# Designed miniproteins, single chains, continued (2), part 70

Each design is a single chain, and the fold is of that chain. pLDDT is the mean over its residues in the fold that is shown.

## One batch from the design tools (miniprotein)

Design m6402
Fold by ESMFold2-Fast:
Structure m6402 (fold): chain A 101 residues (1-101)
Amino acid sequence: SERSTLEKELLKLVSPDDRTALKQNTDLIEKALAISRRLALSPVTFARTLGTTLRQEFNLGLRKSLKLSDIEIFLQKPDAVDRLLEADIQNGINDIKAALA
């Protein structure tokens, strides 16, 4: 299901210490699923976009694990959908540039 794929992909973003808490946070997973559907993103693309957005915001290196609390706070912000849409567009531009190099 889309939900189980989204849960799996979100688990890859968080620190190991937060994985059990994420699995138990049904409201967070349902909210993320609703946003991914609103943006017409697959679970994989949504998780990638969320990861790059938060790593950029916190000036984290590539492949750095995120804190579950940072994901929760971000998804509660009224501009979260708009920021994820902008990040998805930018990721698409970067992917096209990489394919042409």
Scores: mean pLDDT 84

Design m6403
Fold by ESMFold2-Fast:
Structure m6403 (fold): chain A 68 residues (1-68)
Amino acid sequence: SALLEKLREMFEKILAEKDEEKRLELERQALSLWLQHLDTLSPEEAAALDAEFVALAREYRERLEKLK
């Protein structure tokens, strides 16, 4: 999924960002991107992305905790 790959890129940028203000901006951009695409997906497409998104979000949380 192009959306999921873009979100992974955003998460990598967030994890690499050391400036708190820039990190928050990137987090807002990632959330905005996700919400915009949810509005355009069919129910079937949305369901197909759920498991992959959960896995990506879990990876992001684990790596983010390591940075705190």
Scores: mean pLDDT 72

Design m6404
Fold by ESMFold2-Fast:
Structure m6404 (fold): chain A 75 residues (1-75)
Amino acid sequence: MTPEQEAGYRELAAHFDRKVAELEAAGASPELIARVRAEGNRALVHYLDTGDLEGAKARVDEAARQALEEHQRRK
């Protein structure tokens, strides 16, 4: 991993961690959080394979958005 890839990976991981923390703070179920974590892991793999940081972030954002909408529907 180059220093640039390492920096991008850390940025993506921090972004992913923030989205998971937001869902946990909202009271999302363990099942929804696990789903977002699985999508976040796929986004990290996508970034390592392609170098597409913005696309990887968009995948995390979309997964978190869908999980939050599902959580709101369950309430």
Scores: mean pLDDT 82

Design m6405
Fold by ESMFold2-Fast:
Structure m6405 (fold): chain A 80 residues (1-80)
Amino acid sequence: SAELEARIRELEAEIRRLRERLRAIEDKLSPRQATILLALLITAGSEVHLARKVPARAEELLEAAERDIRAVQEMLDRAE
């Protein structure tokens, strides 16, 4: 659906922005913090990719991706 494609593209763009933001503040993060943030972004990316491949599971996968994205946003906001 057009709504599903729009949500997928929005989350892909958000993940890309968060990856750029992570790279910009990498020097302010511990190796452990950087690893956790990268793992969450990889997981969110995989969930968004799988949502495109399996539309029947898209709602649960996009909700999971939004949760992972939110966790990354909060951690980056605290580090900045």
Scores: mean pLDDT 88

Design m6406
Fold by ESMFold2-Fast:
Structure m6406 (fold): chain A 61 residues (1-61)
Amino acid sequence: SMEQLRKKIKELEETVKVTEERIAELRAQGSSVRNQTLIGLLTFVLNSERYLIEKLKKKLS
């Protein structure tokens, strides 16, 4: 349903905010190889989530 689609978009947008905050926190903690690897992985996830949100929003249009 359209309501389920709107709910999924909202949940994904909330996940995007959490991921952005996590990346910012990791950047603030330092430049260890582990932190850089995690930032890279989270950035990939973030881009994938943003792409999915845009695709789902087109279904509402």
Scores: mean pLDDT 86

Design m6407
Fold by ESMFold2-Fast:
Structure m6407 (fold): chain A 56 residues (1-56)
Amino acid sequence: GSMTKEAARYTAEKLREIGAKLDEALAITRATVPSDASFDERYEAFVAAARAAGLE
């Protein structure tokens, strides 16, 4: 394979991993924050969940 193919495969794999962590962070946010919460409360909860999921 070429370096370009290897880089593309690696990027796709990393994007999939990031997507899975984002889904986890969103699920935690939904579980933590009430449906009637403000945007600021959801934002803070999402940031905390994203850090916990390893996204920083």
Scores: mean pLDDT 75

Design m6408
Fold by ESMFold2-Fast:
Structure m6408 (fold): chain A 94 residues (1-94)
Amino acid sequence: SKEEAEREKAEAAMDAAIDAYVAGLTDEQKRELLLKAGLSEEQVDRILEEADEKTIKAAILNALILVDREGLLEYIEKTAGPKAAEVFRKRYRL
């Protein structure tokens, strides 16, 4: 249906915006986010230096949801539009 196609498009736009946001963070910003989310310095070093890209992205996304959910939501709405922001709110129960 058209509604299903629009939902899939909004979900893809949301995922792309999240990926772009995470990729735009400096290593220092990634470190600060993980530390604020409650990880130790040793855990942060292992994630940023030894983990694969998928694991790093997942860790940063989880940290953003815990520490700066509103900032991430604002970025998604600005870059991917209000429908993508709605998908994000429903997925993460905002």
Scores: mean pLDDT 84

Design m6409
Fold by ESMFold2-Fast:
Structure m6409 (fold): chain A 77 residues (1-77)
Amino acid sequence: MSEEELEREIAAAMGIISLAVLRVAAENAGLEEVAEKAREAIDRLQAALDAGASAEELRRLGEEARKELEEAFEKAL
């Protein structure tokens, strides 16, 4: 792998892992709508990686999704 390709893979993986943890937390809390939003965010990150998004874009998308989920958790409580 090129360094650029490795950076993209790491950025996507870190984002997906973070979102997957939030999805499991939402499922355990019975927040089905929040869990579904986390799944959709994971799918979006995977799609962006597959479409050739830069590591910077993948990090931005992951951070944006995390903020959206944090807001959804607060709203659901």
Scores: mean pLDDT 83

Design m6410
Fold by ESMFold2-Fast:
Structure m6410 (fold): chain A 79 residues (1-79)
Amino acid sequence: MKLYRLTITTKEPVPLSVLERELTAVAEAHGGQLLSLERGEEPNTYVAVVELPEEQAEAFREAVLALPFVESVEMEEIP
């Protein structure tokens, strides 16, 4: 299990509750969990922290990017 920070940019404003629900479901589907979700400093930008098995990290990133309201995802491992 490793911690990852995601910077998510959406195509349109998304309620935090909707994004939290979707990210929780995707994280659980990849053997992990959503630990935090916050609005970023820029419009339509969000910062999430997830805990995932290392082998699932790329599949998780691709699944989040595949969500219809997501424009881009940056993902980095945190110590």
Scores: mean pLDDT 86

Design m6411
Fold by ESMFold2-Fast:
Structure m6411 (fold): chain A 92 residues (1-92)
Amino acid sequence: SAAEYREKAERLLEELRKLIEEGVDRKEIVEKYKEYVRALAKALGLEEAGEIAIEAIDRIEEAIEKGEDVQKVIEEMDERYRERGLALEKAA
């Protein structure tokens, strides 16, 4: 049910806020954020968009582990999603 996934997403978001405030390990925060994204995507009927977002998160984590320029990777992914959003609006 969409309502059940919305409730789960809100609960996961509150858990995320607490973990960030407590200063827990980045990897634990990222895994909780991925759970939140999946729940929110299911609630909104945007499961494919949610999986694309998870792939972006995994790429950023890989960039961090390999010592790549994480800021540049995030900026490139953000620009790509923004362009996709604008293209969809123009097609409607």
Scores: mean pLDDT 76

Design m6412
Fold by ESMFold2-Fast:
Structure m6412 (fold): chain A 93 residues (1-93)
Amino acid sequence: MAEEAAKKGGEEGKKLALEKFDVLKEGLNIPSSLPESVAKKAIESLGYAGGKLLGEAKATGKKVSNEEFLNAMLKGFEQGYADGLAAYAAENA
């Protein structure tokens, strides 16, 4: 149950982050020289991580602090950035 709520929250967070892509790209100071596919992957992962944490918390009745939420999003961004770079390198090798 909590795992399903986490996945659903993650997908909703990913969708919201993509809908706000330009705003988040500017707010996170993502350089225009970074390939869009990498930036998009990083922002998708940020949104998924944040949404997943909130979805799980709602399902379990636990409260998420602002610090926990921001840390989850930051880790998601770092993971998505790494994954995006690896995918970009593989496709453009």
Scores: mean pLDDT 81

Design m6413
Fold by ESMFold2-Fast:
Structure m6413 (fold): chain A 102 residues (1-102)
Amino acid sequence: AMLEERVESARRVTEAAAEELKKLGYPDEIVELVRAMAGADLETFERIVAELKKRGVLTGAEFVGEPLLAPDGSLYHLVTLTLKTPDGKEITVTTVVRLPAP
Protein backbone atom coordinates (compact mmCIF):
# COMPACT_ATOMS: atom_id res chain seq x y z
CA ALA A 1 0.00 0.00 0.00
CA MET A 2 2.65 2.60 1.02
CA LEU A 3 4.84 1.95 -2.03
CA GLU A 4 1.82 1.81 -4.36
CA GLU A 5 0.53 5.09 -2.90
CA ARG A 6 3.93 6.79 -3.39
CA VAL A 7 4.26 5.59 -7.01
CA GLU A 8 0.67 6.66 -7.76
CA SER A 9 1.23 10.06 -6.09
CA ALA A 10 4.41 10.61 -8.14
CA ARG A 11 2.52 9.74 -11.35
CA ARG A 12 -0.26 12.22 -10.49
CA VAL A 13 2.31 14.97 -9.80
CA THR A 14 4.12 14.15 -13.07
CA GLU A 15 0.81 14.34 -14.99
CA ALA A 16 -0.06 17.71 -13.40
CA ALA A 17 3.40 19.04 -14.30
CA ALA A 18 2.99 17.76 -17.89
CA GLU A 19 -0.26 19.75 -18.17
CA GLU A 20 1.54 22.84 -16.81
CA LEU A 21 4.28 22.38 -19.44
CA LYS A 22 1.58 22.39 -22.15
CA LYS A 23 0.18 25.67 -20.77
CA LEU A 24 3.70 27.18 -20.81
CA GLY A 25 4.03 26.40 -24.54
CA TYR A 26 6.49 23.49 -24.44
CA PRO A 27 6.46 21.28 -27.56
CA ASP A 28 4.47 18.02 -27.34
CA GLU A 29 7.78 16.12 -27.66
CA ILE A 30 9.03 17.61 -24.36
CA VAL A 31 5.71 16.94 -22.61
CA GLU A 32 5.75 13.29 -23.80
CA LEU A 33 9.38 12.84 -22.67
CA VAL A 34 8.42 14.03 -19.17
CA ARG A 35 5.43 11.66 -19.12
CA ALA A 36 7.60 8.76 -20.37
CA MET A 37 9.92 9.17 -17.36
CA ALA A 38 7.22 7.97 -14.94
CA GLY A 39 8.07 4.35 -14.11
CA ALA A 40 10.81 4.14 -16.76
CA ASP A 41 13.86 1.95 -16.18
CA LEU A 42 17.13 3.68 -15.26
CA GLU A 43 18.61 3.40 -18.79
CA THR A 44 15.52 4.94 -20.42
CA PHE A 45 15.39 7.62 -17.70
CA GLU A 46 19.06 8.57 -18.27
CA ARG A 47 18.47 8.82 -22.05
CA ILE A 48 15.48 11.14 -21.50
CA VAL A 49 17.46 13.25 -18.99
CA ALA A 50 20.29 13.61 -21.54
CA GLU A 51 17.81 14.67 -24.27
CA LEU A 52 16.11 17.25 -22.01
CA LYS A 53 19.50 18.67 -20.95
CA LYS A 54 20.61 18.86 -24.62
CA ARG A 55 17.43 20.82 -25.42
CA GLY A 56 18.16 23.22 -22.52
CA VAL A 57 14.93 22.26 -20.72
CA LEU A 58 16.33 20.33 -17.73
CA THR A 59 18.43 22.20 -15.12
CA GLY A 60 18.44 19.60 -12.32
CA ALA A 61 17.65 15.99 -11.42
CA GLU A 62 17.87 14.70 -7.82
CA PHE A 63 17.03 11.33 -6.30
CA VAL A 64 14.74 11.80 -3.28
CA GLY A 65 14.88 9.66 -0.14
CA GLU A 66 15.60 5.92 -0.16
CA PRO A 67 14.87 3.39 -2.93
CA LEU A 68 11.44 1.73 -2.61
CA LEU A 69 11.22 -2.07 -2.90
CA ALA A 70 8.01 -3.39 -4.48
CA PRO A 71 6.52 -6.76 -3.38
CA ASP A 72 7.58 -8.31 -6.73
CA GLY A 73 11.24 -7.38 -6.09
CA SER A 74 11.22 -4.34 -8.40
CA LEU A 75 13.15 -1.32 -7.06
CA TYR A 76 11.94 2.25 -7.59
CA HIS A 77 13.41 5.64 -6.71
CA LEU A 78 11.66 9.01 -6.55
CA VAL A 79 13.33 11.75 -8.63
CA THR A 80 12.76 15.51 -8.52
CA LEU A 81 13.36 17.25 -11.86
CA THR A 82 13.84 21.00 -12.31
CA LEU A 83 12.76 22.26 -15.75
CA LYS A 84 13.44 25.70 -17.28
CA THR A 85 10.42 27.59 -18.63
CA PRO A 86 10.59 29.93 -21.68
CA ASP A 87 9.88 32.94 -19.41
CA GLY A 88 12.94 32.23 -17.22
CA LYS A 89 11.12 30.53 -14.34
CA GLU A 90 11.57 26.96 -13.15
CA ILE A 91 9.00 24.21 -12.68
CA THR A 92 9.56 21.19 -10.41
CA VAL A 93 8.36 17.71 -11.46
CA THR A 94 8.47 14.62 -9.24
CA THR A 95 8.55 11.25 -10.98
CA VAL A 96 9.55 7.65 -10.23
CA VAL A 97 12.27 5.56 -11.89
CA ARG A 98 12.60 1.77 -11.90
CA LEU A 99 16.07 0.67 -10.77
CA PRO A 100 17.80 -2.61 -11.75
CA ALA A 101 16.57 -5.59 -9.69
CA PRO A 102 18.78 -6.36 -6.64
Scores: mean pLDDT 74

Design m6414
Fold by ESMFold2-Fast:
Structure m6414 (fold): chain A 86 residues (1-86)
Amino acid sequence: HMAQDVQLAQDFVDYVRQARRYSFNNTPANRQQAADYARRARDYDQQLGGGDRTRQILMTVFGMSQSTVDRMFAYVDSIIAQQNAA
């Protein structure tokens, strides 16, 4: 399962990047796309059991700092919250 776990963590990163890409131009369509990518990122984290496993892989395999990982999760949460408020 390690290879699958690493792939899920990579997918989490890729979908966070896609969410950020759509946030550069704040149209309603782009906000919807950013929220869709953010929800997909959350889904990949949940497939890894949520929280610690994704963070562990991002820090130990991908070499990310804890602060970088915390910002990525905070970003996903903020985008989803913004969509739910609309």
Scores: mean pLDDT 81

Design m6415
Fold by ESMFold2-Fast:
Structure m6415 (fold): chain A 80 residues (1-80)
Amino acid sequence: SKAAEEAKEAAEKLKEAKTKEEAKEAAKKMVRAGKAAKTDDEAAETSEAGVLALNELYEKDPELAKAAQEAGSEESEKLE
């Protein structure tokens, strides 16, 4: 699906993030892709991709991972 593809792209960008701005944008894109999911299965798949990408970023750079997590939480609240 488009939502799953966008989530996968955002997850890859999150893993490769070099700056806080890149990490925040990737996280916001992940949240938007999850909200655009048309089925519970797609929503679960996008959520899992995000968790895996965030964990990988945390191993590489915890500060970038924190920035991404905060931006994602803020975006999620705005979309509620």
Scores: mean pLDDT 78

Design m6416
Fold by ESMFold2-Fast:
Structure m6416 (fold): chain A 74 residues (1-74)
Amino acid sequence: SMEELLARVRKAAEQLGWSEEQIEAAERVARDAYERGEWDVAAFRARLAAEPVLSPELVTALELVWAEHRELRE
């Protein structure tokens, strides 16, 4: 579910010490992708990379969370 995806994103980001601004940006991207039914990791990566508050390291961490969520729902 979207709630489970967003909870996983927040938990991972908090464990890595991300700012609330970075967490909110990640949640916006995840919510938008979920609502569009977009499960292509490359497209998700491109959207994350467009967020000015997210570094390449943070983008990589979010890709892993997204991929894990995709596997769990299928």
Scores: mean pLDDT 71

Design m6417
Fold by ESMFold2-Fast:
Structure m6417 (fold): chain A 74 residues (1-74)
Amino acid sequence: DYHKVFSQVLDSLTALIKKMIAQGQYDEDAIIAAIDAHTQRVLAGQPDPQHQQAIQLARDTAISMVRMIIWVEK
């Protein structure tokens, strides 16, 4: 299920962003690097091309939100 994979990965990445900010990390590049590292591990375990597309969309969506989440949470 494309929608469920997308939502689960996006929720995980959003939680990661908020956790890093709660730990005092406000560097956008450092947070994006952490998102990329987690996304690469998730993709390595996923052979389904449709689910890979959902994971990539979740990554791109999470990255687009980083600056706004930092601004709100800081």
Scores: mean pLDDT 85

Design m6418
Fold by ESMFold2-Fast:
Structure m6418 (fold): chain A 58 residues (1-58)
Amino acid sequence: QLSNPSVQALIQYAIKQKFDVAKNGTADATVRKLIELADKDKDGLISLSELQALVSSF
């Protein structure tokens, strides 16, 4: 149910957590950019395939 707003918020949170731990600094702008790049439709939602590609890059 990746189109659910609550699930989308959780996914975004998890991505930020992974990136912050790895970068140990001000990585918020970079994380936001990566999420925007994964969201090809620019509708604020990430598809399952796009999420898998994004997560595997970490």
Scores: mean pLDDT 60

Design m6419
Fold by ESMFold2-Fast:
Structure m6419 (fold): chain A 70 residues (1-70)
Amino acid sequence: SEKEKEEKFEEKVNEISIKIYKRLEEEKASTEQKMELNKEFLKIVEEAKKNNWTDEELEKKFNELLDKIL
């Protein structure tokens, strides 16, 4: 169902956000890097939701974002 798909998406986003947070701590990211990442993270989540991205596509976009900022 649409609702189950939305719930799975939200669970995946939460899982990814935890991994991102750990990576930011390990890399000792600056406040500026954290702010930019959060801004772009929200844009990626909105695009993924609108375009029904797969879990793999979502993870790929977040990995690209991390590589760009860190």
Scores: mean pLDDT 81

Design m6420
Fold by ESMFold2-Fast:
Parts: structure tokens; sequence; C-alpha cells
Structure m6420 (fold): chain A 86 residues (1-86)
């Protein structure tokens, strides 16, 4: 849903610089776009790597603009809880 180029710009603005390899790992279709689930998994990996799990929720909400929960609430909450646990 979001292009790799746009995703990189957002991450750089947040002070996070994922490698092309990290992004490609979650671009399962190889089409240059990541859906919300792929973005969530990528954010998990980067947040752990950077030691900034608190920033994950902010970044995710930047992609979910209408607040109606395009990402499932259960999946998102479980992800955040796993990240906080270690």
Amino acid sequence: MISKEELKKIFKEMGINPTDEEIDEFDVDGNGYLDKEEILRLLAKIAVKEGKPEEVSKIVRMFDLDGDGKITDEEFKAFIEKLKKK
C-alpha cells in the first residue's frame, strides 16, 4: 500500500534508516510496496534494532490516518506487547 521510497522518507524523518535489505525482507510480493502488515513487521524489527519501541505506535499511526483500524486492533496490540516484553 505504501511504496518503499515513501516508507524510507518517513523513517528518515523519524531518525531511523532501514537498509534496502531490511525493507526487501518484508516486501514479500517484490513489487516495491508494503501493506500494513508488512510495515508492522518491519517496524518491529527496526524498533528492536534501534532500541526505540516507543516510537513504533507513532509510526504505525502515521500510516493509519483515519483511525478506523485498517490494521486489526488485536494484531497491532499483540505486536506492541511482544515488542515491550522483549
Scores: mean pLDDT 60

Design m6421
Fold by ESMFold2-Fast:
Structure m6421 (fold): chain A 59 residues (1-59)
Amino acid sequence: GVEQAYLDGYLAGANGAKIGGVNSGLFATMLAAESGRKLYGEEGGEAAFQGGIDGINKA
């Protein structure tokens, strides 16, 4: 669901930021948002994007 999209985005953003800094985190976040949109619609894409930004900030 949307909660899973958020978590997927969070992990993608956090892991991307740890590996390559903010640019890698943002790229991973964009990919997670696209996947979330595809699986759960616009709400899932938005949740994954927000998760990714939160994950980057925590890395």
Scores: mean pLDDT 85

Design m6422
Fold by ESMFold2-Fast:
Structure m6422 (fold): chain A 61 residues (1-61)
Amino acid sequence: AMSAQEIANLLIQTFGTDKDSLQRAINFLQGEIDAFPPNAPVEKKKKSQQALDLLKQKLQE
């Protein structure tokens, strides 16, 4: 299973490292989180939220 950091790194590699690309990665992952069914595993939701927080932190650098 991927860590939150690995998920964040994969999205950075997929979308790019510039501010616009990071914002697209954030928007994509937020959409994925919002689309989780109510019975989705808690660990999957937590890990996705942690990855989202890492992307937001990187955007603020």
Scores: mean pLDDT 82

Design m6423
Fold by ESMFold2-Fast:
Structure m6423 (fold): chain A 86 residues (1-86)
Amino acid sequence: EKEERVKRILSLAESVKQIAKEEYELNGDERFKKLAEESEEVIKRLKQNPDDEEAIKRAQEIVSEVFSYLLTKAIDEAFKKREEEK
């Protein structure tokens, strides 16, 4: 069901928007400010037109980028802890 798919994408986009805002507040990285703004734009587009394939693709890309960052951050934190034990 397309509506169910779009609702899942919207839920994920709302989550990554929140994460991006928190990262920007934490470190001032302008990239996360842009990601939060782009997330808000795609959320608005999908609420107006759930069949907007371009908005769906962009939302998926933003979600992927934020989750890739979180995974990399977790790996970096684990690496730093290992170096401290060195």
Scores: mean pLDDT 78

Design m6424
Fold by ESMFold2-Fast:
Structure m6424 (fold): chain A 88 residues (1-88)
Amino acid sequence: GKELVEEVKEETEALIEAAKNGDITRVVGSTLRLIGLIFDLELEGKTELAEELQKLVNELVKAALNGDIESAEKSAKQLIDYLEKHLG
């Protein structure tokens, strides 16, 4: 629900800040937490939602690791918008 949206938002903001600072360790840490949240959705039987979120997280992480902050911010917004539409 709303708690998951807030947690994903917090993790995407932390990931982008880490990417801006070149802090790869924090980028990896935030990525692992996002993957954990997606796996929880799979355990709840929300497989299609989890698969789409995995795709969006992959786009976010690739942009962040390449130092492409503008693409990372765009991917983060798409991820949050998708979650808000489906989970509130």
Scores: mean pLDDT 83

Design m6425
Fold by ESMFold2-Fast:
Structure m6425 (fold): chain A 72 residues (1-72)
Amino acid sequence: GMSAEELLKLAQEAKEAGDLAESQNDKQAALAAYEEGVKLLGKIGANLPAHLEAQAAELEKTLLSRIAELQA
């Protein structure tokens, strides 16, 4: 399976894709990208090194906040 570092990198890339879609006023593409980021972070969930835990938690918080704003 993918490492926690690889999953974090892919989740960060998903956030960047979502941010780009928002800049283009593409709400559906932005939601799909942010949801993929959350899904990728969920795959880490069984065991995460302590030094990556804070980074993963902050990214998840950001992605969930963006999803909530787009759905409101």
Scores: mean pLDDT 83

Design m6426
Fold by ESMFold2-Fast:
Structure m6426 (fold): chain A 94 residues (1-94)
Amino acid sequence: SRIEEAKARALAQGVPEELIEKIVELSKTLPEEVQVDLTVMLLTLAASLAQGRLEGAELAYAVAVSISKRNGIEEGVKVVEETYKLGEEYLKKK
């Protein structure tokens, strides 16, 4: 699945397995129609943060917010923000 491919890519790019699992769990609160697309973007955001690619992280964040707004999902924006905070927390602890 696209989610499993995104998880494998994030792990290969240095995202801790625990963070990947938390992001996937958080994304399960999203509507099924956007869950796959948003989960992929959230994992891309985490991977960019883990690699220090700030411009890439900003782009992934913007795309995820755009998907949420386009589909009228206010909760999606909150999930994106929460994912970013989790990424920052893991970077500060490592």
Scores: mean pLDDT 75

Design m6427
Fold by ESMFold2-Fast:
Structure m6427 (fold): chain A 96 residues (1-96)
Amino acid sequence: GLLPLMEIEEELVEKLMELSGLSREEAREIVEEMIRGPHVLDLEKRRLFVDAVLEVLRERGIPLTPRLLELAEQVKTSTDPLVQAEFLRLVAELLS
């Protein structure tokens, strides 16, 4: 499930704000859209979300594996919902 990702939503919002300079409201919308919302087609939003996720995992001492980084690049460079689903599933597993 995506419950572990929901537990880090506020950390993701803060990190996305730090990385992008976006407002809290704009950052929260991106995080919510990527985790629970409709399919996000904006590659810039996808890149910001992925970079925020990787930084939160790094700060929590979770190793950034080659598979995680491969999926991260695919989420940042494509709009494939299956790649996004696999990335989110792996992140949730690593947070459990």
Scores: mean pLDDT 85

Design m6428
Fold by ESMFold2-Fast:
Formats: sequence, structure tokens, C-alpha cells
Structure m6428 (fold): chain A 83 residues (1-83)
Amino acid sequence: MTPEDLAERVRRIKERVLAETSDEEDRAAVQAILDAQAEAYLAGTGADESLLPALEEQVAQLSEETRALLERELLEARKEIAA
């Protein structure tokens, strides 16, 4: 996949998670997490080790419901990538 394909996939995950998330604090956190990941892919630094601890910390701050939504969408995206 190209960096652009990965960034587009992250953007779609963001749209789907935000569509099901009503809490404004969680929406802001999800947007920040996924926008940072999309930027990393476009910059050619996708999966950069320095981003993993920050993303884990931000994910830990999400409500249980929003974290479950994000995990579900990430799992679905992984299935599409892996077939």
C-alpha cells in the first residue's frame, strides 16, 4: 500500500469512529490520534517507534465505549489489509 492509501484508510476509520462517538472530549482525542497517524504515513514515518507510546497514552484516556469503537474499526481495517 502507498502512504496515501494508508492515510486514506486512517481517515475512513476516523470518520466511522466519530460517527458513533457523541462525547466531544473523546471525539477530539480520536481526531488527534488518527490525524497524527495519517500525517506520519504521509511523511513516510508511519509506524515510527516514537509515536507508539504517545498513541498508547492517548488511547488509554478514551472512554471504554470509544476505545472499543476504535479497536473494532482497527481490527476491521487489519482484516481488509491481510485479507
Scores: mean pLDDT 70

Design m6429
Fold by ESMFold2-Fast:
Structure m6429 (fold): chain A 99 residues (1-99)
Amino acid sequence: SVAEDLRRGAKLARNLAEQAEKATTPFERDVVAALAEIGAVLERKMAEKETDPKVRQALIEAADLLEKGAQALRDGNTPEAAKYFREAADLLEKAADEV
């Protein structure tokens, strides 16, 4: 179901925040950033197929937050990255509860 997919997305975003906080080298940060960027691409693809405008908007906004988190990690700002990833998770969980 759409709600199950959104909750899976939220769990993955929370895991990205935890991995970002554990990333201590530029290489580790780049790996987490790349995973966040892949997540954003997949969320935008889901948004293209979504008929509920509220769910579609939540997927687009979550994708934007994952991309901001990825950029923050590439810039070495781990706390900012974790914040963006948690905001993406919260947005997806809220959307899942409203379907």
Scores: mean pLDDT 90

Design m6430
Fold by ESMFold2-Fast:
Structure m6430 (fold): chain A 90 residues (1-90)
Amino acid sequence: MPSALELLEETLEKLKKLKEEKAPVEEVIKVLEETARKLEELGDYELAEQLRRIAEQARKLKEMGVPEEEIHDQVIDAVEVMIEKRREDE
């Protein structure tokens, strides 16, 4: 089973690919929700809830007319911060 850190790093790679492909924000939300579910299976409920909150924020930003490229960047930055924090806790 991958660790929480490995799941976050894999998720970051997927998010960067979605940005390169100019994928819709709905695909970003799906990736975040799938990763949150996997984090819950690992018992990391706090990280799972954080990812779900990021997904809801992305949805709201899209409804407000924020450019999708900017939403991609904000989500990527948030996940990168989560990864760095987890690495420091090791």
Scores: mean pLDDT 84

Design m6431
Fold by ESMFold2-Fast:
Structure m6431 (fold): chain A 61 residues (1-61)
Amino acid sequence: SMAEEAAKRAAEAAASGKTAEEAQRNGLRVILDAADAGASDEAIAAAGKAAKEQMEKRGLA
């Protein structure tokens, strides 16, 4: 689904950041790009949740 793909992209973006700030910025960029492309509220929420969970898993949130 679009929500599942958005979540995966956001998690990968957050995982690519070397610092908490970089990880947050990378995740937020994916969320904003999805919103700009007309993604559903469900997809945007899934992306945000995935980015946050990835940062928490890394000890950055």
Scores: mean pLDDT 78

Design m6432
Fold by ESMFold2-Fast:
Structure m6432 (fold): chain A 83 residues (1-83)
Amino acid sequence: EKAERLEELLREGQELADQLEDEVVAEAARISLAVALLLVKKGKVEEAARLFIETARRLLAVSKDPALRERLEELIREVEELL
């Protein structure tokens, strides 16, 4: 059930992206996460997971909120466990 778990984590990622103060960064993240979700539905779970991790790492680079950063680090670890 790696695909199902990754879809759950992608939904959490989308919710975190909606909490970003920078609307352009939030929109770019939502687009990348939507592409990752499409990859999961196409059975490309590893590619989806890698795109999710890359997106989350980019959000970490621009995020100033410690709570958001901590949750992004947690999501990266959970997604890496699926690979």
Scores: mean pLDDT 82

Design m6433
Fold by ESMFold2-Fast:
Structure m6433 (fold): chain A 70 residues (1-70)
Amino acid sequence: AAERDAHVAALGDAMNGLREAISKGDVEAAEKYAEEATAHLQRLVDLGMLDPAGAQALAEEYRALVEKAK
């Protein structure tokens, strides 16, 4: 439970960081937060909290947001 809660919170923080970096045009920070968010998504899949297809779709969305910021 504690490990799941930590990854859910960290995913939320990474998503907030990604949105802020995109709004500022900070591509380097956006790439870093997208990688962090993707890593937490993968961990949630491993913990059985998220299906792989849903995690892949979200990771692709994060990558698209980074590309849009370029």
Scores: mean pLDDT 80

Design m6434
Fold by ESMFold2-Fast:
Structure m6434 (fold): chain A 67 residues (1-67)
Amino acid sequence: MEVKIDTEAAKKEAGKNYVALTAGLMIRVMAAGLSERVQEALSTVKDKEKRLYAAYAIARKELERHE
C-alpha cells in the first residue's frame, strides 16, 4: 500500500515560496483531473507543519506519476 509523502524533497525544492509553488501545482492537478487523488492523500496528513509541504509533495508526485 502506497501511503508515503516526500515532504523532504518538497522543502528542498519549494524553499520559502512553497505556498505560491503549491498553488501553481494545484492548477496543473485540476487540469490533469488529479484533484481527487491529491485531496484524498492530503487528508491523511494531520501534522500542521507538514500539511503545506505535503500539499506540494502530493501534487508534484501525482503530476510526475501521471506525466
Scores: mean pLDDT 66

Design m6435
Fold by ESMFold2-Fast:
Structure m6435 (fold): chain A 67 residues (1-67)
Amino acid sequence: HMVSQEELDAEVRDALAEIAYAIERLSLPKSLTKDEQIALIRQRLETEDYSPELKALVERAIAREEA
């Protein structure tokens, strides 16, 4: 298994993004559709005091979900 710094950084970012997104989803009603959950999470990122790093991680996870 070959591990480069860029490969590690990408894997860590993807893992952190997934975790951050999962935490946001757990705070939402399970009755919401995926699109409704994404819309509400984006609204929270705009209106709540999130750190720039956390906002970037959540947006990264949303981009992957929408792809």
Scores: mean pLDDT 74

Design m6436
Fold by ESMFold2-Fast:
Structure m6436 (fold): chain A 94 residues (1-94)
Amino acid sequence: SKLKELLQKVLADPADLELLKELIKEYAETKDEDILEAIKVALELLEVTDPDRAVEIAEELLPLAKELGVEDLVEFLERILENAESIRNALLLE
């Protein structure tokens, strides 16, 4: 399965910004849903294991996703950023 091969690559380092950027560009050209799924799985894992790094990666990837018109990924990245802001705001409120 192409998805299994992609998952092996992205899960080896889910914070590999260069690999994620290359996969976004490949998805924009091919519309291969396995690529989009692998990106989302890597970011979901990162969101749980290293939430601050997930925010940094999402902020860096968002302009590229918008430029290439990958709407599903734009919504996914914006969700990561909004969730992080909501958690931060909740923890700062007494």
Scores: mean pLDDT 83

Design m6437
Fold by ESMFold2-Fast:
Structure m6437 (fold): chain A 79 residues (1-79)
Amino acid sequence: SAAEVLQSASDEQIEAAVREAIRSNRGRPEDFERLVAALRRLQREPELLGLDPAALGRALDLSPHQTAILLTAIGLLVA
């Protein structure tokens, strides 16, 4: 499952996925640390993956744009 893949992801895999998600979604370099922190929180609280995008963004203190980049990073990790 996506939750199992995310929980087993290394720091290097998380950072690589976030970097690529920022690049492919024309995100801001300044968002990197916040998005890495959000993915690390999802590793600890995988039940949050069951939330809709808007609720997930609120739970992780992310803007809608940052939430879209986060979802891209998750997709890259589980591909």
Scores: mean pLDDT 85

